# Ledger of designs, part 6: designed miniproteins, single chains, continued (3)

Each design is a single chain, and the fold is of that chain. pLDDT is the mean over its residues in the fold that is shown.

## One batch from the design tools (miniprotein)

Design m8188
Fold by ESMFold2-Fast:
Structure m8188 (fold): chain A 70 residues (1-70)
Amino acid sequence: MKEEIKKLAEEIHDIIADIEENGTQEQIEEAKKLLEKYGPLISEAWENEDYEELIKLLEELKKELKKILE
């Protein structure tokens, strides 16, 4: 579980880094909006130790971020 969360977080970080380094201004702004939307939800799930919800949120965020790079 914790290892799975770490792996998802690393993958998300890599996608964000790719968008920031190689993305257009529009793609960077879209990524920021997703982080603003998901950030509070991820933080709440982490604080509540709701690891099932945390994993679901991280997987959905990763999916949405990957759509930006298409």
Scores: mean pLDDT 83

Design m8189
Fold by ESMFold2-Fast:
Structure m8189 (fold): chain A 77 residues (1-77)
Amino acid sequence: MKPSPEELVEEKLKRLRELHKKILEALKAGKWEEAKKYLAEMQEIIKEVVETASPEDLAKFEEEVAKIEKELQAAFD
């Protein structure tokens, strides 16, 4: 069966949390190129969800993304 829109958003959020962890681990290890690669993948996932999600799912997704982006910005600063 095709995943529901809600299941797709939850799957994308799970992937973003995984990428967030990988970016932080790469930065701690001094692997700047790997961190940039994971950050680019994260941005592509965000773009996909923003373009396809329902307004209700999008609001929840954007709130979680904003938290992740704030933590990543602090790590890159």
Scores: mean pLDDT 76

Design m8190
Fold by ESMFold2-Fast:
Structure m8190 (fold): chain A 66 residues (1-66)
Amino acid sequence: KEFLEKVAKALRDALVELGYVDEETAQKIADEVIKTGSAEPVLKKLKEEYGVDVEELVRLIGKHLS
């Protein structure tokens, strides 16, 4: 649970830093990861609807988890 909350926070911060979505949208996306317990459906939607580079996003999430 605590790890999932850290991942969700890192995802939110990474999305805002990359500029794909605004802070409010990024927080809603992070909340969905916590609610579902899985990032997979959320990452797929981000790639298809917002054109997010998943490789860059995952790299940046790793940086924010440090």
Scores: mean pLDDT 76

Design m8191
Fold by ESMFold2-Fast:
Structure m8191 (fold): chain A 61 residues (1-61)
Amino acid sequence: GAMEKLTPLEKAVAEAIAKGLSDEQIGKLLGISRSTVKKIVDRIMKKLGLKNREEIAEFFK
């Protein structure tokens, strides 16, 4: 399924978005930069065919 396309890091970022965390909070939680979080969010959207951050949150709730 679509979930199988995500790396463990991409899945962790998506789950944190579903919990309502900001890119800065996710970066601090995972030990990566805000810029890296943003690039991962963009990759998640491309892999899952989603249009925005809100659709990622809905998909992983």
Scores: mean pLDDT 82

Design m8192
Fold by ESMFold2-Fast:
Structure m8192 (fold): chain A 98 residues (1-98)
Amino acid sequence: AEELRRETLEILERALEIAEEALRLAMELLKVAPKELVPLVIGRALRAIGLILDLELLRKRVETAKPEELEELKREAERLLREAEELLRELKELLESL
């Protein structure tokens, strides 16, 4: 129970770090992106902001969760981690294309 909570919080911390890196990269891309790609970069920045907010909300839920809820919350944390990793990958690929 406590170990599962700790593992879930560690996943959330890693996901938040990646989402924050994605947001920073999106903001840097806005400085160099051609006009036609600006809406795409803005969309990616908004996705990063949404992920950060979802991760912060989930962290609060994990901190107060009953042991029975932790397995579901860990799955949600792992899902958000994958979404953060995918977003960062997409932004890095976009940067390489410029």
Scores: mean pLDDT 89

Design m8193
Fold by ESMFold2-Fast:
Structure m8193 (fold): chain A 96 residues (1-96)
Amino acid sequence: SEAKELLEKGKEYYKEGKYEEALELYKKALELFKKKGDLKGIAETLNNLGKVYYKQGKYEEALKLYEKALEIAKLLGDEELIKEIEKNIEKVKEKI
């Protein structure tokens, strides 16, 4: 899907340190996943948005995004995604 392609491209830019470009692609992916009601896509995209804000030093914004992603991941019972998000929350709480 277009949303999944945007999410994957955003992850690629994130790995390259291109955080503004990753942010733009993640925001577009999020809108598409929301329009489709793809809860897994929404949770994964919110988690990746949180990672960008963390890299930008926006720790409170990152925490809010991670917490929203965690709520959805728990609703879905996605154990791997839950574990990843909880690790990200632990890292951001050390900075606040």
Scores: mean pLDDT 91

Design m8194
Fold by ESMFold2-Fast:
Structure m8194 (fold): chain A 59 residues (1-59)
Amino acid sequence: LPEIYKRVALHEAREFAEKHLSEEEAERLIAEVEQATNEAKTPEELGKRVRELLERAAK
């Protein structure tokens, strides 16, 4: 997976966490997104995983 897609996913996760989550919740979400960037083989798969993680972190 190209580095740019990983950077975009992590940036989106950090912005979401900064606005909506506690410090502990933010650390957990960022770690989960980092794992998704390591496991995803396509940008589409990464996007789906990130959306699912953000939805679970939301109310």
Scores: mean pLDDT 80

Design m8195
Fold by ESMFold2-Fast:
Structure m8195 (fold): chain A 89 residues (1-89)
Amino acid sequence: LNEELNELLKEASELIEKGAEAEREGDYEKAKEYYEKAIELLEKAKELASKLESATIDGVTIPSSELIEGLDKKIEEAKEKIKELEEKL
């Protein structure tokens, strides 16, 4: 569970970076796809975190409530990015 959570977070971060790169290159459609996939993984990570009292991320143990708050913020930021990209498409 904790290992699956860490893998989801790592993959989501990689997708966000790819989305930012595509956005910088003017490929708004591809950037949107990367951010959408990242949101999907972050939502899954949030679901897994809700089943734990605490989670260990990069060797640091934090309360699951704190992790979920951080994930909610990242999801909202990615959703805002998608909205901005849709205005350019």
Scores: mean pLDDT 81

Design m8197
Fold by ESMFold2-Fast:
Structure m8197 (fold): chain A 80 residues (1-80)
Amino acid sequence: MEREQRRKLAELKIDIIENQLTEEELREKMERLGLPEGLRKQAFDFLKDYQNELKNVKTDEELQKLQEEKQKELERLKKI
């Protein structure tokens, strides 16, 4: 059960990065996956952190660095 729940959380984190999910889209996906409340909070915190990182990007170079960092995170999440 715990391993399966960790994979579901990883899939949501991948969707947040790759598809730039809105808060509403994330809520709908979490409900369909049946995630427990603690993991739902982690997914929301991840979304909010990512949205804040995007808002703080001021230059094309900063955007490119953020995209490279998120690409590495995606590769890591896909190994779970």
Scores: mean pLDDT 79

Design m8198
Fold by ESMFold2-Fast:
Structure m8198 (fold): chain A 74 residues (1-74)
Amino acid sequence: SAAEKAALERQIAQVERALATLRTLPPSPTKVAQLEALADRLRKLVEKYKKSFPELAARAEALRRELEAEIAAM
């Protein structure tokens, strides 16, 4: 549905903004926990929407990999 698509787009945009903010912060256990929570949120969105909105699910998966890379860089 259009409402589900819009909600997914908003959730992805929220995570993108959160990652941009977290990237400005120094490494800490709190930063790791926040990045892990965002990655888990995206994993659940990919699993739910991979068939109905494959392009948005692919964007969410790419963003999840960016979050994992940020964690690995600490």
Scores: mean pLDDT 89

Design m8199
Fold by ESMFold2-Fast:
Structure m8199 (fold): chain A 66 residues (1-66)
Amino acid sequence: MEKLRELAERIREAAREAGAEVRVEIEGDKVTVELEAPTEEQARRAWERIERVFEEYGETLERLPE
């Protein structure tokens, strides 16, 4: 699904902006995220940004009527 591919791209962007590397795999309707960062602080920052991306997409889907 194209929406999952867009989600994966935004996750990669968010991780890169925090100075972390991320691998995103899509299997059907499942998205697997694996993150590697040089420091724990960068990992936390990357996850905070990734979590915001998920929230944005989740809220968009749940705001659809029905």
Scores: mean pLDDT 70

Design m8200
Fold by ESMFold2-Fast:
Structure m8200 (fold): chain A 55 residues (1-55)
Amino acid sequence: MLTPQQTRQIFNQRISDILRNGLQTGDRDGQHRQISRLRDDGTRLTGDPSLFPPL
């Protein structure tokens, strides 16, 4: 199983990719929805919501 720090790094990279794509497509609602799902998954996997701060 991944460490909390490794999981945070992977999810932060994914969030950055989603933010970049959302800026190009203009789909802010879809972007926010995807980020919320990633934060929920990250919190569930690590047990620490502070690793995934609000937008």
Scores: mean pLDDT 69

Design m8201
Fold by ESMFold2-Fast:
Structure m8201 (fold): chain A 61 residues (1-61)
Amino acid sequence: MEDELAARVLELLSRTDGFISVDELAKELGVSKETVERILDRLEAMGAVRREPGKGYRLVR
């Protein structure tokens, strides 16, 4: 689908020591929150990222 955007999401997450919100990712990538949520849902299904309620997303280790 949007492999280039998914790679950019992973890059941003890898550069962050903590969690990144959907709003922050959308602003950094210049895309809609809906687009970011779609990418994050797929990455979470693949086990690449983890959602933390109230904090956002981070890389799975």
Scores: mean pLDDT 77

Design m8202
Fold by ESMFold2-Fast:
Structure m8202 (fold): chain A 67 residues (1-67)
Amino acid sequence: GLVEEERAEAAALRAAGRPPPRLPNQEVAQEIADKLRKIGDGIDRGLELVRQGASREEGLKVIAESG
């Protein structure tokens, strides 16, 4: 019930350290994750273009446009 959920939440807070930090930390972490994902996707795309016969310059342009 609700009491068990409150106790489970309290146990999770204790395990994670007390109190857990709030909003700005999660937003910053998400922004970093999103930027790294875009860079990775750009690298894969640039490499695939070069593999398909595009120039080195074209591949590098795709990577630069992604990061």
Scores: mean pLDDT 69

Design m8203
Fold by ESMFold2-Fast:
Formats: structure tokens, C-alpha cells, sequence
Structure m8203 (fold): chain A 61 residues (1-61)
């Protein structure tokens, strides 16, 4: 589905940016990402929204 494709792309972008973060920021991103990914399996739209928030947060660092 389009939302599942978007989830994969956003998750890949977050993962690619992890090496640019401090260890503390990376741990927080991974923690939030795991929560968002689990949620995406039950509620894809809500999981996507959280993943996009995480990507925005990572990019703001």
C-alpha cells in the first residue's frame, strides 16, 4: 500500500541519518523508531505520523 511504502522510505531515511547523531540522540531515535515501527504494524497511518516526526527531529539535530 502507499502508506506502507512511505513507512519503509521514512524508516530508511531515519536509519541512514543515525550515524550523524550523537550516541544519546541515536539511542533516543532508535527507541522512538522501535515504538513507531511497532505501532505501524497495528495502525499504519499513526505509525507513519510518528516516523515522520522522528525524521523531522533527527534532521533538526
Amino acid sequence: SPVEERISRVADEVYALLPTLTPEQREEAMRRGSEAYRLSKVDPEKGLALLEEILAWVRAQ
Scores: mean pLDDT 85

Design m8204
Fold by ESMFold2-Fast:
Structure m8204 (fold): chain A 74 residues (1-74)
Amino acid sequence: SKEEEKKKVFKEAKKLLDEARKALEEGDYEKAKKLVEEAAKLLIEFAKKHNDQTLLNYAKALLERYLKEIEEKK
């Protein structure tokens, strides 16, 4: 059930990222940051559990990209 767990993790991460985007557009930078950090944490924890270096690198890059965008919009 690694594939089932992966789908659930990705669905939850996407939901958090969608909520972060909405918060960012509404000017709630603190909320956007927390939601992005939560989404990245889910992906990082799944990647570490399954020794998925590609996903780990992706999740870290995703976090850096979103945090940079949030800081630039402040």
Scores: mean pLDDT 85

Design m8205
Fold by ESMFold2-Fast:
Structure m8205 (fold): chain A 85 residues (1-85)
Amino acid sequence: MEKARLEVTVSEDGVRVRIEANDRRAEVDFPGPATAEQVVEALKRAGVEVKEYSEDRVVIEDLPLDQVGRVLQALAEAAGAPTGS
C-alpha cells in the first residue's frame, strides 16, 4: 500500500499541511487558530500515529494514502476549534 508523509505546522493564523507521496507534493492551508495539542488529538481520533511532535510542528510518516483524506478532514475541524479547548 502506498504511503505519505505529512508535516503539519500550527500557528495563530492557521494550520499548514505539507503532503509528500510518490514524488507528488501538495500543500493545504486551513484558516483559524490551532495548537499542536489540538492537531495531535485530531490525528489520534483519526487513528494516526504521530512520528514527531513539537510546539508548532507535527510529523506523520508512513500514512496509508487511503487515510490522507480523513486526516485532512480532522485537521480542518481542529483548525476551526477554539484555542485552549
Scores: mean pLDDT 75

Design m8206
Fold by ESMFold2-Fast:
Structure m8206 (fold): chain A 68 residues (1-68)
Amino acid sequence: GAEIVREAILAAAESLEGEAAELARRAAEAAKDATEGVRLGAAAAESLEGEAAALLARAIGAGFEAAR
């Protein structure tokens, strides 16, 4: 459910630094359900570049898969 996706985003935030970590945490906090969590996390990733964006996108995908 939403909790698993939120946990995945927060875990990714622990691997990120500075503004990237803050954006990931804000996305997790605003998520109301699993679908919203994926959308908000993807929007945060789109606001980032390079390695940070790739790490967050992978974590969101893995979290969504684990929620099945």
Scores: mean pLDDT 70

Design m8207
Fold by ESMFold2-Fast:
Structure m8207 (fold): chain A 88 residues (1-88)
Amino acid sequence: DLEKLKELLKQAEETLKEAERAIEEAETEEARALYEMAKKHAEEALKKAKEILKKGKVPSKEEFLEIGVKIGMARLSIGVARVVERNS
């Protein structure tokens, strides 16, 4: 489903933008490192989604799962970083 792939691409782009903003606003090196990890995962998800779109083929279930997992990892890293900031 091309529509679902485009939705995942938008989610990856939004997560990347959130991570980049959070890196800029981070006051501690510990929180910044976690946001940088989130940025890396979001960039990997975005790269994979764009690669699949360029191939012009319907994504496999495995490819959807890989992108979804990377977005999830990015969001988890942001969540952990926010907890670190809150308790600093």
Scores: mean pLDDT 85

Design m8208
Fold by ESMFold2-Fast:
Structure m8208 (fold): chain A 65 residues (1-65)
Amino acid sequence: SAREKLVRELLRRYPLPEAEVTVEEVREIAKELGIPQSLVDEIIKEVDTDGDGKINVGKLIEKFG
């Protein structure tokens, strides 16, 4: 539920799968939606395997959409 809500909001703001968001932007959106940062940490760990602080929206959809 919370993961789906976050992914849907990211798709609303970044409608192209080529879109890239920073970890900081994801954390801010999660705060706006009342989603706990612990869930954001789990998502980042699964999607940002390089630890570069950037997340491809298409990867988020692939893993959680």
Scores: mean pLDDT 73

Design m8209
Fold by ESMFold2-Fast:
Structure m8209 (fold): chain A 72 residues (1-72)
Amino acid sequence: SAEEVYQTVLSEALRAGVSPEIAEKLGQLAAELAREGEDVGTITDRVLQTALELGVSPEAAERIALAVARAL
């Protein structure tokens, strides 16, 4: 569900050392895309790219993106 994706992204981002503000933005983005019916690849790519644009390290961004794919 969109709520499960939101909680998964938020938890993984915080575990990766991402700030609460950025973690919340990534979680909301993933939940919105899931609610809109976007496919796993599209959601994963959009979350990865947005994390990188917000200054999240490539390693942390990839971990968060993989968590999205596993939650869907």
Scores: mean pLDDT 84

Design m8210
Fold by ESMFold2-Fast:
Structure m8210 (fold): chain A 99 residues (1-99)
Amino acid sequence: NAELEALKAMTPEERAELNRIVREFLQLVDEHFDEVAEALGIKEFARSHGVEVTLAAFSTALVLLMTFSPEGQRDVAAAAEKLGHTELAERFRRLAERM
């Protein structure tokens, strides 16, 4: 699988940086769930489809999007920037360019 091969091809330093970035985003989700969900459009999506999104389900989806989805990586970085975490967004964009 291309996604697993890409992850295996990362250097130890790149994997450590991804782990740090994911941890920082999970902290943002824990502290600012509503704002992160709104910035990513999740609230409107959930409302339009009559579903509710739990913190746990959102956190799991966020990790998968950051690791395996180029579009998700872009959207997550844009959400961090909207929330004023411009350095975190820039670090993630730089890492995503190498994935």
Scores: mean pLDDT 70

Design m8211
Fold by ESMFold2-Fast:
Structure m8211 (fold): chain A 74 residues (1-74)
Amino acid sequence: MIIGSAESLEAALDKVVQAAKDLGARIVEANVLTREVLLQHYPELPESLPEGRYLVAVLEKGDEKTILVYRITA
């Protein structure tokens, strides 16, 4: 799992596209979630995560999945 931040939804999406290119992976899902929903689906994330909206993307390369989480700071 990769965790970061972006100043906007557009910037977060640009980071997802770049990560997919760098990994040679396919973007399977991209959703904007609240902190509460995000922690419900990914309990391994720290409870100290700031409140806000997060872009969550799932990348697949063969049988491998990578989850990207970007806090939208705008």
Scores: mean pLDDT 82

Design m8212
Fold by ESMFold2-Fast:
Structure m8212 (fold): chain A 100 residues (1-100)
Amino acid sequence: MEELKEKAIEYLKKAIEFVEKALQTAPSDEVKRLLRQAIAALGMAIEAVKEGNFELAIRYLRQAIDLLEEILKIVPDNPYVQKALEYVRKALELVEKALE
């Protein structure tokens, strides 16, 4: 369980790092707003994982995925948003396994 939490948090920290890089290259205030909302959701997911509240973590991770997918509709070729989404999905898979 502890190793799973550490791995999930590591993936989420990498996702936040890529979202922050995307924020530096964001073409519009709308994209910046959505990226900041994604950072907030990912931060809440990390806290939920640390507390062992995996059901709450899944809700925040799904919120972050929805936000990142919405951003990709506006900036489909942004490699940082694509990488962030990959890491969030990896974290979600680990957290879902914790509920099994």
Scores: mean pLDDT 88

Design m8213
Fold by ESMFold2-Fast:
Structure m8213 (fold): chain A 70 residues (1-70)
Amino acid sequence: MKKITVREAMEKILEIGAKYGKLDGGVQAVQRIMEEGYKPDDEIEQRYVAKLITEYTGVPFEEAYKFISS
């Protein structure tokens, strides 16, 4: 299973959101992670982060996953 830190996930969510002109969706995805009780030093599944990016920004899952896993 591939994981990243929540801090890195939040940074990447905002970056891909900005890149696709969906920064508001990126902010909402970050808020969702925080609402679920994740802390910045926690680890989070890369696939889960990619799913949230797709849900909140409309970026295709494959593109979101590639970005998160890089």
Scores: mean pLDDT 86

Design m8214
Fold by ESMFold2-Fast:
Structure m8214 (fold): chain A 92 residues (1-92)
Amino acid sequence: APKTLAERYNAAGVTFYNAGVRGLAEAAFKKAIEADPNYAEAWYNLGLLYYEDGNIEKAKEYFTKAEELGRKDPKYADIAKLSRKKLEELEK
């Protein structure tokens, strides 16, 4: 099946993130969330950007949303686990 608009923006965000182009990665993940607010992976990826920027409160907010969405859709069960692990690390 062709990728959804959210999947395409998320893939672009991952490409920018891996290339170290943080601003374009953030913009792409935000566009993925605008296209599909239930796209758990984009919430997780944006949480990682906030975490790396030292914005712990925003990181917790986005990881919490990613875990919530990942628990509702078996397709994102791995995202739920990754988000929980990050939240546990941030509570220490």
Scores: mean pLDDT 87

Design m8215
Fold by ESMFold2-Fast:
Structure m8215 (fold): chain A 82 residues (1-82)
Amino acid sequence: SLEELKKKIDLLSQYIRSNPDEELKERAGEIMREVARKAREIGELSIPEEKLKELYEELLEKLEELLREFGYDEVVEEARKV
């Protein structure tokens, strides 16, 4: 569900914000900005729920890939259990 996607993204985002690795934080910020840009292109005032779910799924996937690149596979697996 959209709510479960938001919870997983929030958990990963909180972990990234608490992490001392500034490069990880910078790259996560780039991913978040890119997804936000796509959201703005789709709808100026309203995004259909299906498109919103697609954007959240893309954001989640990219954050998971980033965390795995930095060696935090266990964090990704913990988020999947939520």
Scores: mean pLDDT 79

Design m8216
Fold by ESMFold2-Fast:
Structure m8216 (fold): chain A 60 residues (1-60)
Amino acid sequence: SKLEELKKKIEELNEELTKLLREYIESGGDPEIQEKVKKKQEEIGRLQKEIAELLEQQRA
C-alpha cells in the first residue's frame, strides 16, 4: 500500500540520517554535514506529514 511504501521510505531516510549524525559527531561538528542532516530531517518531516494525513483519512 502507499502507506507502507511511505513508511519504508522514512525508515531508509532514518538509516541515512543515523549515518550522517555519526559522521557529524566524528567530524567534530562539520557544518556541511549538519546541513545534510537538516535536509534529511526536513524530507522525513514531509513524508511523516503525508502519512499522518493518510491515517486521518482512513480513520474518517
Scores: mean pLDDT 82

Design m8217
Fold by ESMFold2-Fast:
Structure m8217 (fold): chain A 78 residues (1-78)
Amino acid sequence: DFERIKELFEKVAEAAEKGDLRGAATSFTAAAILAVAAFEEIPKEALEAMKKAFEAADKGDGKGVLEAGKKFIEALEA
């Protein structure tokens, strides 16, 4: 469900902006597990988007997390 993956990236963005690294990591991990459970293969473009989301979260860039999350979902839809 793309809506749930989107919600999880929104939680990563919120946690990252608050400096809540545990919350960001937990929501990020949940999004990754949900994607693996829903799709037999994760496209390379989606993996690249996940790397960008991780980098943005590490920097506390919530907008960057949301943009990367959007690209992740777009790659899964392709």
Scores: mean pLDDT 76

Design m8218
Fold by ESMFold2-Fast:
Structure m8218 (fold): chain A 88 residues (1-88)
Amino acid sequence: MEKGLELIKEGEKLLKIAELAKEIGLNDQSAAPKDKEVLDALKGIVGKAQQLGKDFPDMDPEVLANKPIDELEKKGKELIEKGKKLLE
């Protein structure tokens, strides 16, 4: 069905989370309540991506919440790229 479009949307959400984390400084020691908001969003995105048959080695929402922002961006771009390939 619209599997590719779904992946693109999930990847875009992940990129938005990375952008927000960068703006707030969540990836720094300053962001102690890191976070309920980010973790919950990541959990939903990762869960949906896994349900779409995508393998995410070491892609645990808790781990991602503590990862560098560039890793979140990379994962988001990967999902978008895979989704685009599915649409093509």
Scores: mean pLDDT 60

Design m8219
Fold by ESMFold2-Fast:
Structure m8219 (fold): chain A 69 residues (1-69)
Amino acid sequence: AEEELRRAREARERLEEAMERLRRASPEDIPAEIGRVLRAIGELVDAYLRAEKVDPEAAEEIRRLGGLP
């Protein structure tokens, strides 16, 4: 639970950084920045799925970190 929350927070930070870089990216850099965004989303989803099996409260927190209601 705690480990999944930590990974989710780290992935959330990477997602925010990647989205900021994507917004500022030159056309040449857009594919690489999109790749970073998708990778961070994958990390959040993985953390959610792991937490959902053992700790529903941690899974809920991860869902909120992903910007879901």
Scores: mean pLDDT 76

Design m8220
Fold by ESMFold2-Fast:
Structure m8220 (fold): chain A 59 residues (1-59)
Amino acid sequence: SAEELREKAERDIEIGKELLAQGDRVGARVAFHEALELAEKAGDEELKERARELYEQAR
């Protein structure tokens, strides 16, 4: 469901933030990219933009 996809995307965002805090940029980028794809599948444009911004930050 869209709700399950949103919940997983939010979880992946939190995982990505934790990886960034640990200095794992590569792992963080993977987590944020997964969140972006899940948000897109859920049709959640706001969540998609948040994930995109975090993905760009992890460069």
Scores: mean pLDDT 88

Design m8221
Fold by ESMFold2-Fast:
Structure m8221 (fold): chain A 67 residues (1-67)
Amino acid sequence: MKLSEEELDREVREALYLMQIAIAKVAYENGEDKETVKEWLNRVLEQAEADGLEDAAKQAREAIESL
């Protein structure tokens, strides 16, 4: 099986959003300001929703709720 260029781009974009969410969570655990982390996660949520990436959007929303 081979992903199309469009599918590959979508997967790369999703992976980048999930990575940004993980970085935000680690930053919070290491003492980053809660409001700053919420702003980062809200930005990822907005971008993921705009791109139709439901899993990334769900992960961002859950991360915000866990702060």
Scores: mean pLDDT 81

Design m8222
Fold by ESMFold2-Fast:
Structure m8222 (fold): chain A 84 residues (1-84)
Amino acid sequence: ELKKKIEELKKKIEELKKKIKELEEEKKELEKELEELKKNSNDIPRIIGLELRIIGIELDIEKLEEEIKKLEEELKKLEEELKK
């Protein structure tokens, strides 16, 4: 059932886009905390910990963006088949 598969892919793409937005918001909060710590503190272990968390979020966003790209390519192929 081609229409059902198209709807499932669209829903999955939207869920992944929402997850990216949530991760971007978390990253902004962590970057703000990191900037405050760098200005007001010599807590090097905590600074390193926040930097590693930010890097982890950036990598997660990149993975989700690649997954979205693959799903959007699959969606285009299915929409092309539906037009035939």
Scores: mean pLDDT 84

Design m8223
Fold by ESMFold2-Fast:
Structure m8223 (fold): chain A 81 residues (1-81)
Amino acid sequence: MKVRLPGFSAEAKEALVEGYERLEELFKNKAPKEEILKEVREFMERVREIAAREPDPALAEQLLLAGDILAQEAKKRLEEM
């Protein structure tokens, strides 16, 4: 795997990977914008819940940043549809 997710828990890494895969599937199937936005929201809520339970504030911040990058890329693709 070429993507690095340093210091994150297995749960955090799985949330990022599954979020990416779910968004890719929605775009592939040309899901309605409202459905894609709902998935982005649910993904970000999942990331925030994991970050809130992270005792290391630096890792929590990095996890939120990684989630935000994925969410922003999904929103850019949505605007191009």
Scores: mean pLDDT 78

Design m8224
Fold by ESMFold2-Fast:
Structure m8224 (fold): chain A 74 residues (1-74)
Amino acid sequence: SHIEKAEELEKKAEELKDSDPLRAAGLYARAGTYYRKAGDFEKAKELYRKAAELAREAGNDDSAESLQRQADET
């Protein structure tokens, strides 16, 4: 299911967030997309925001801005 896929991706992101924050940001964003497809817009928004913050911390401002827009539009 979309929820199961989202949970798997979120767990992988949590494992990587300290060692590889940019990869973790991508995984959180993918998890957010699956939560959105499942109709869980609050969780999707949360994960897009988390992804944006990690991307910004990693110095990838373009990705951070794109992810923040996805959160705001969700």
Scores: mean pLDDT 86

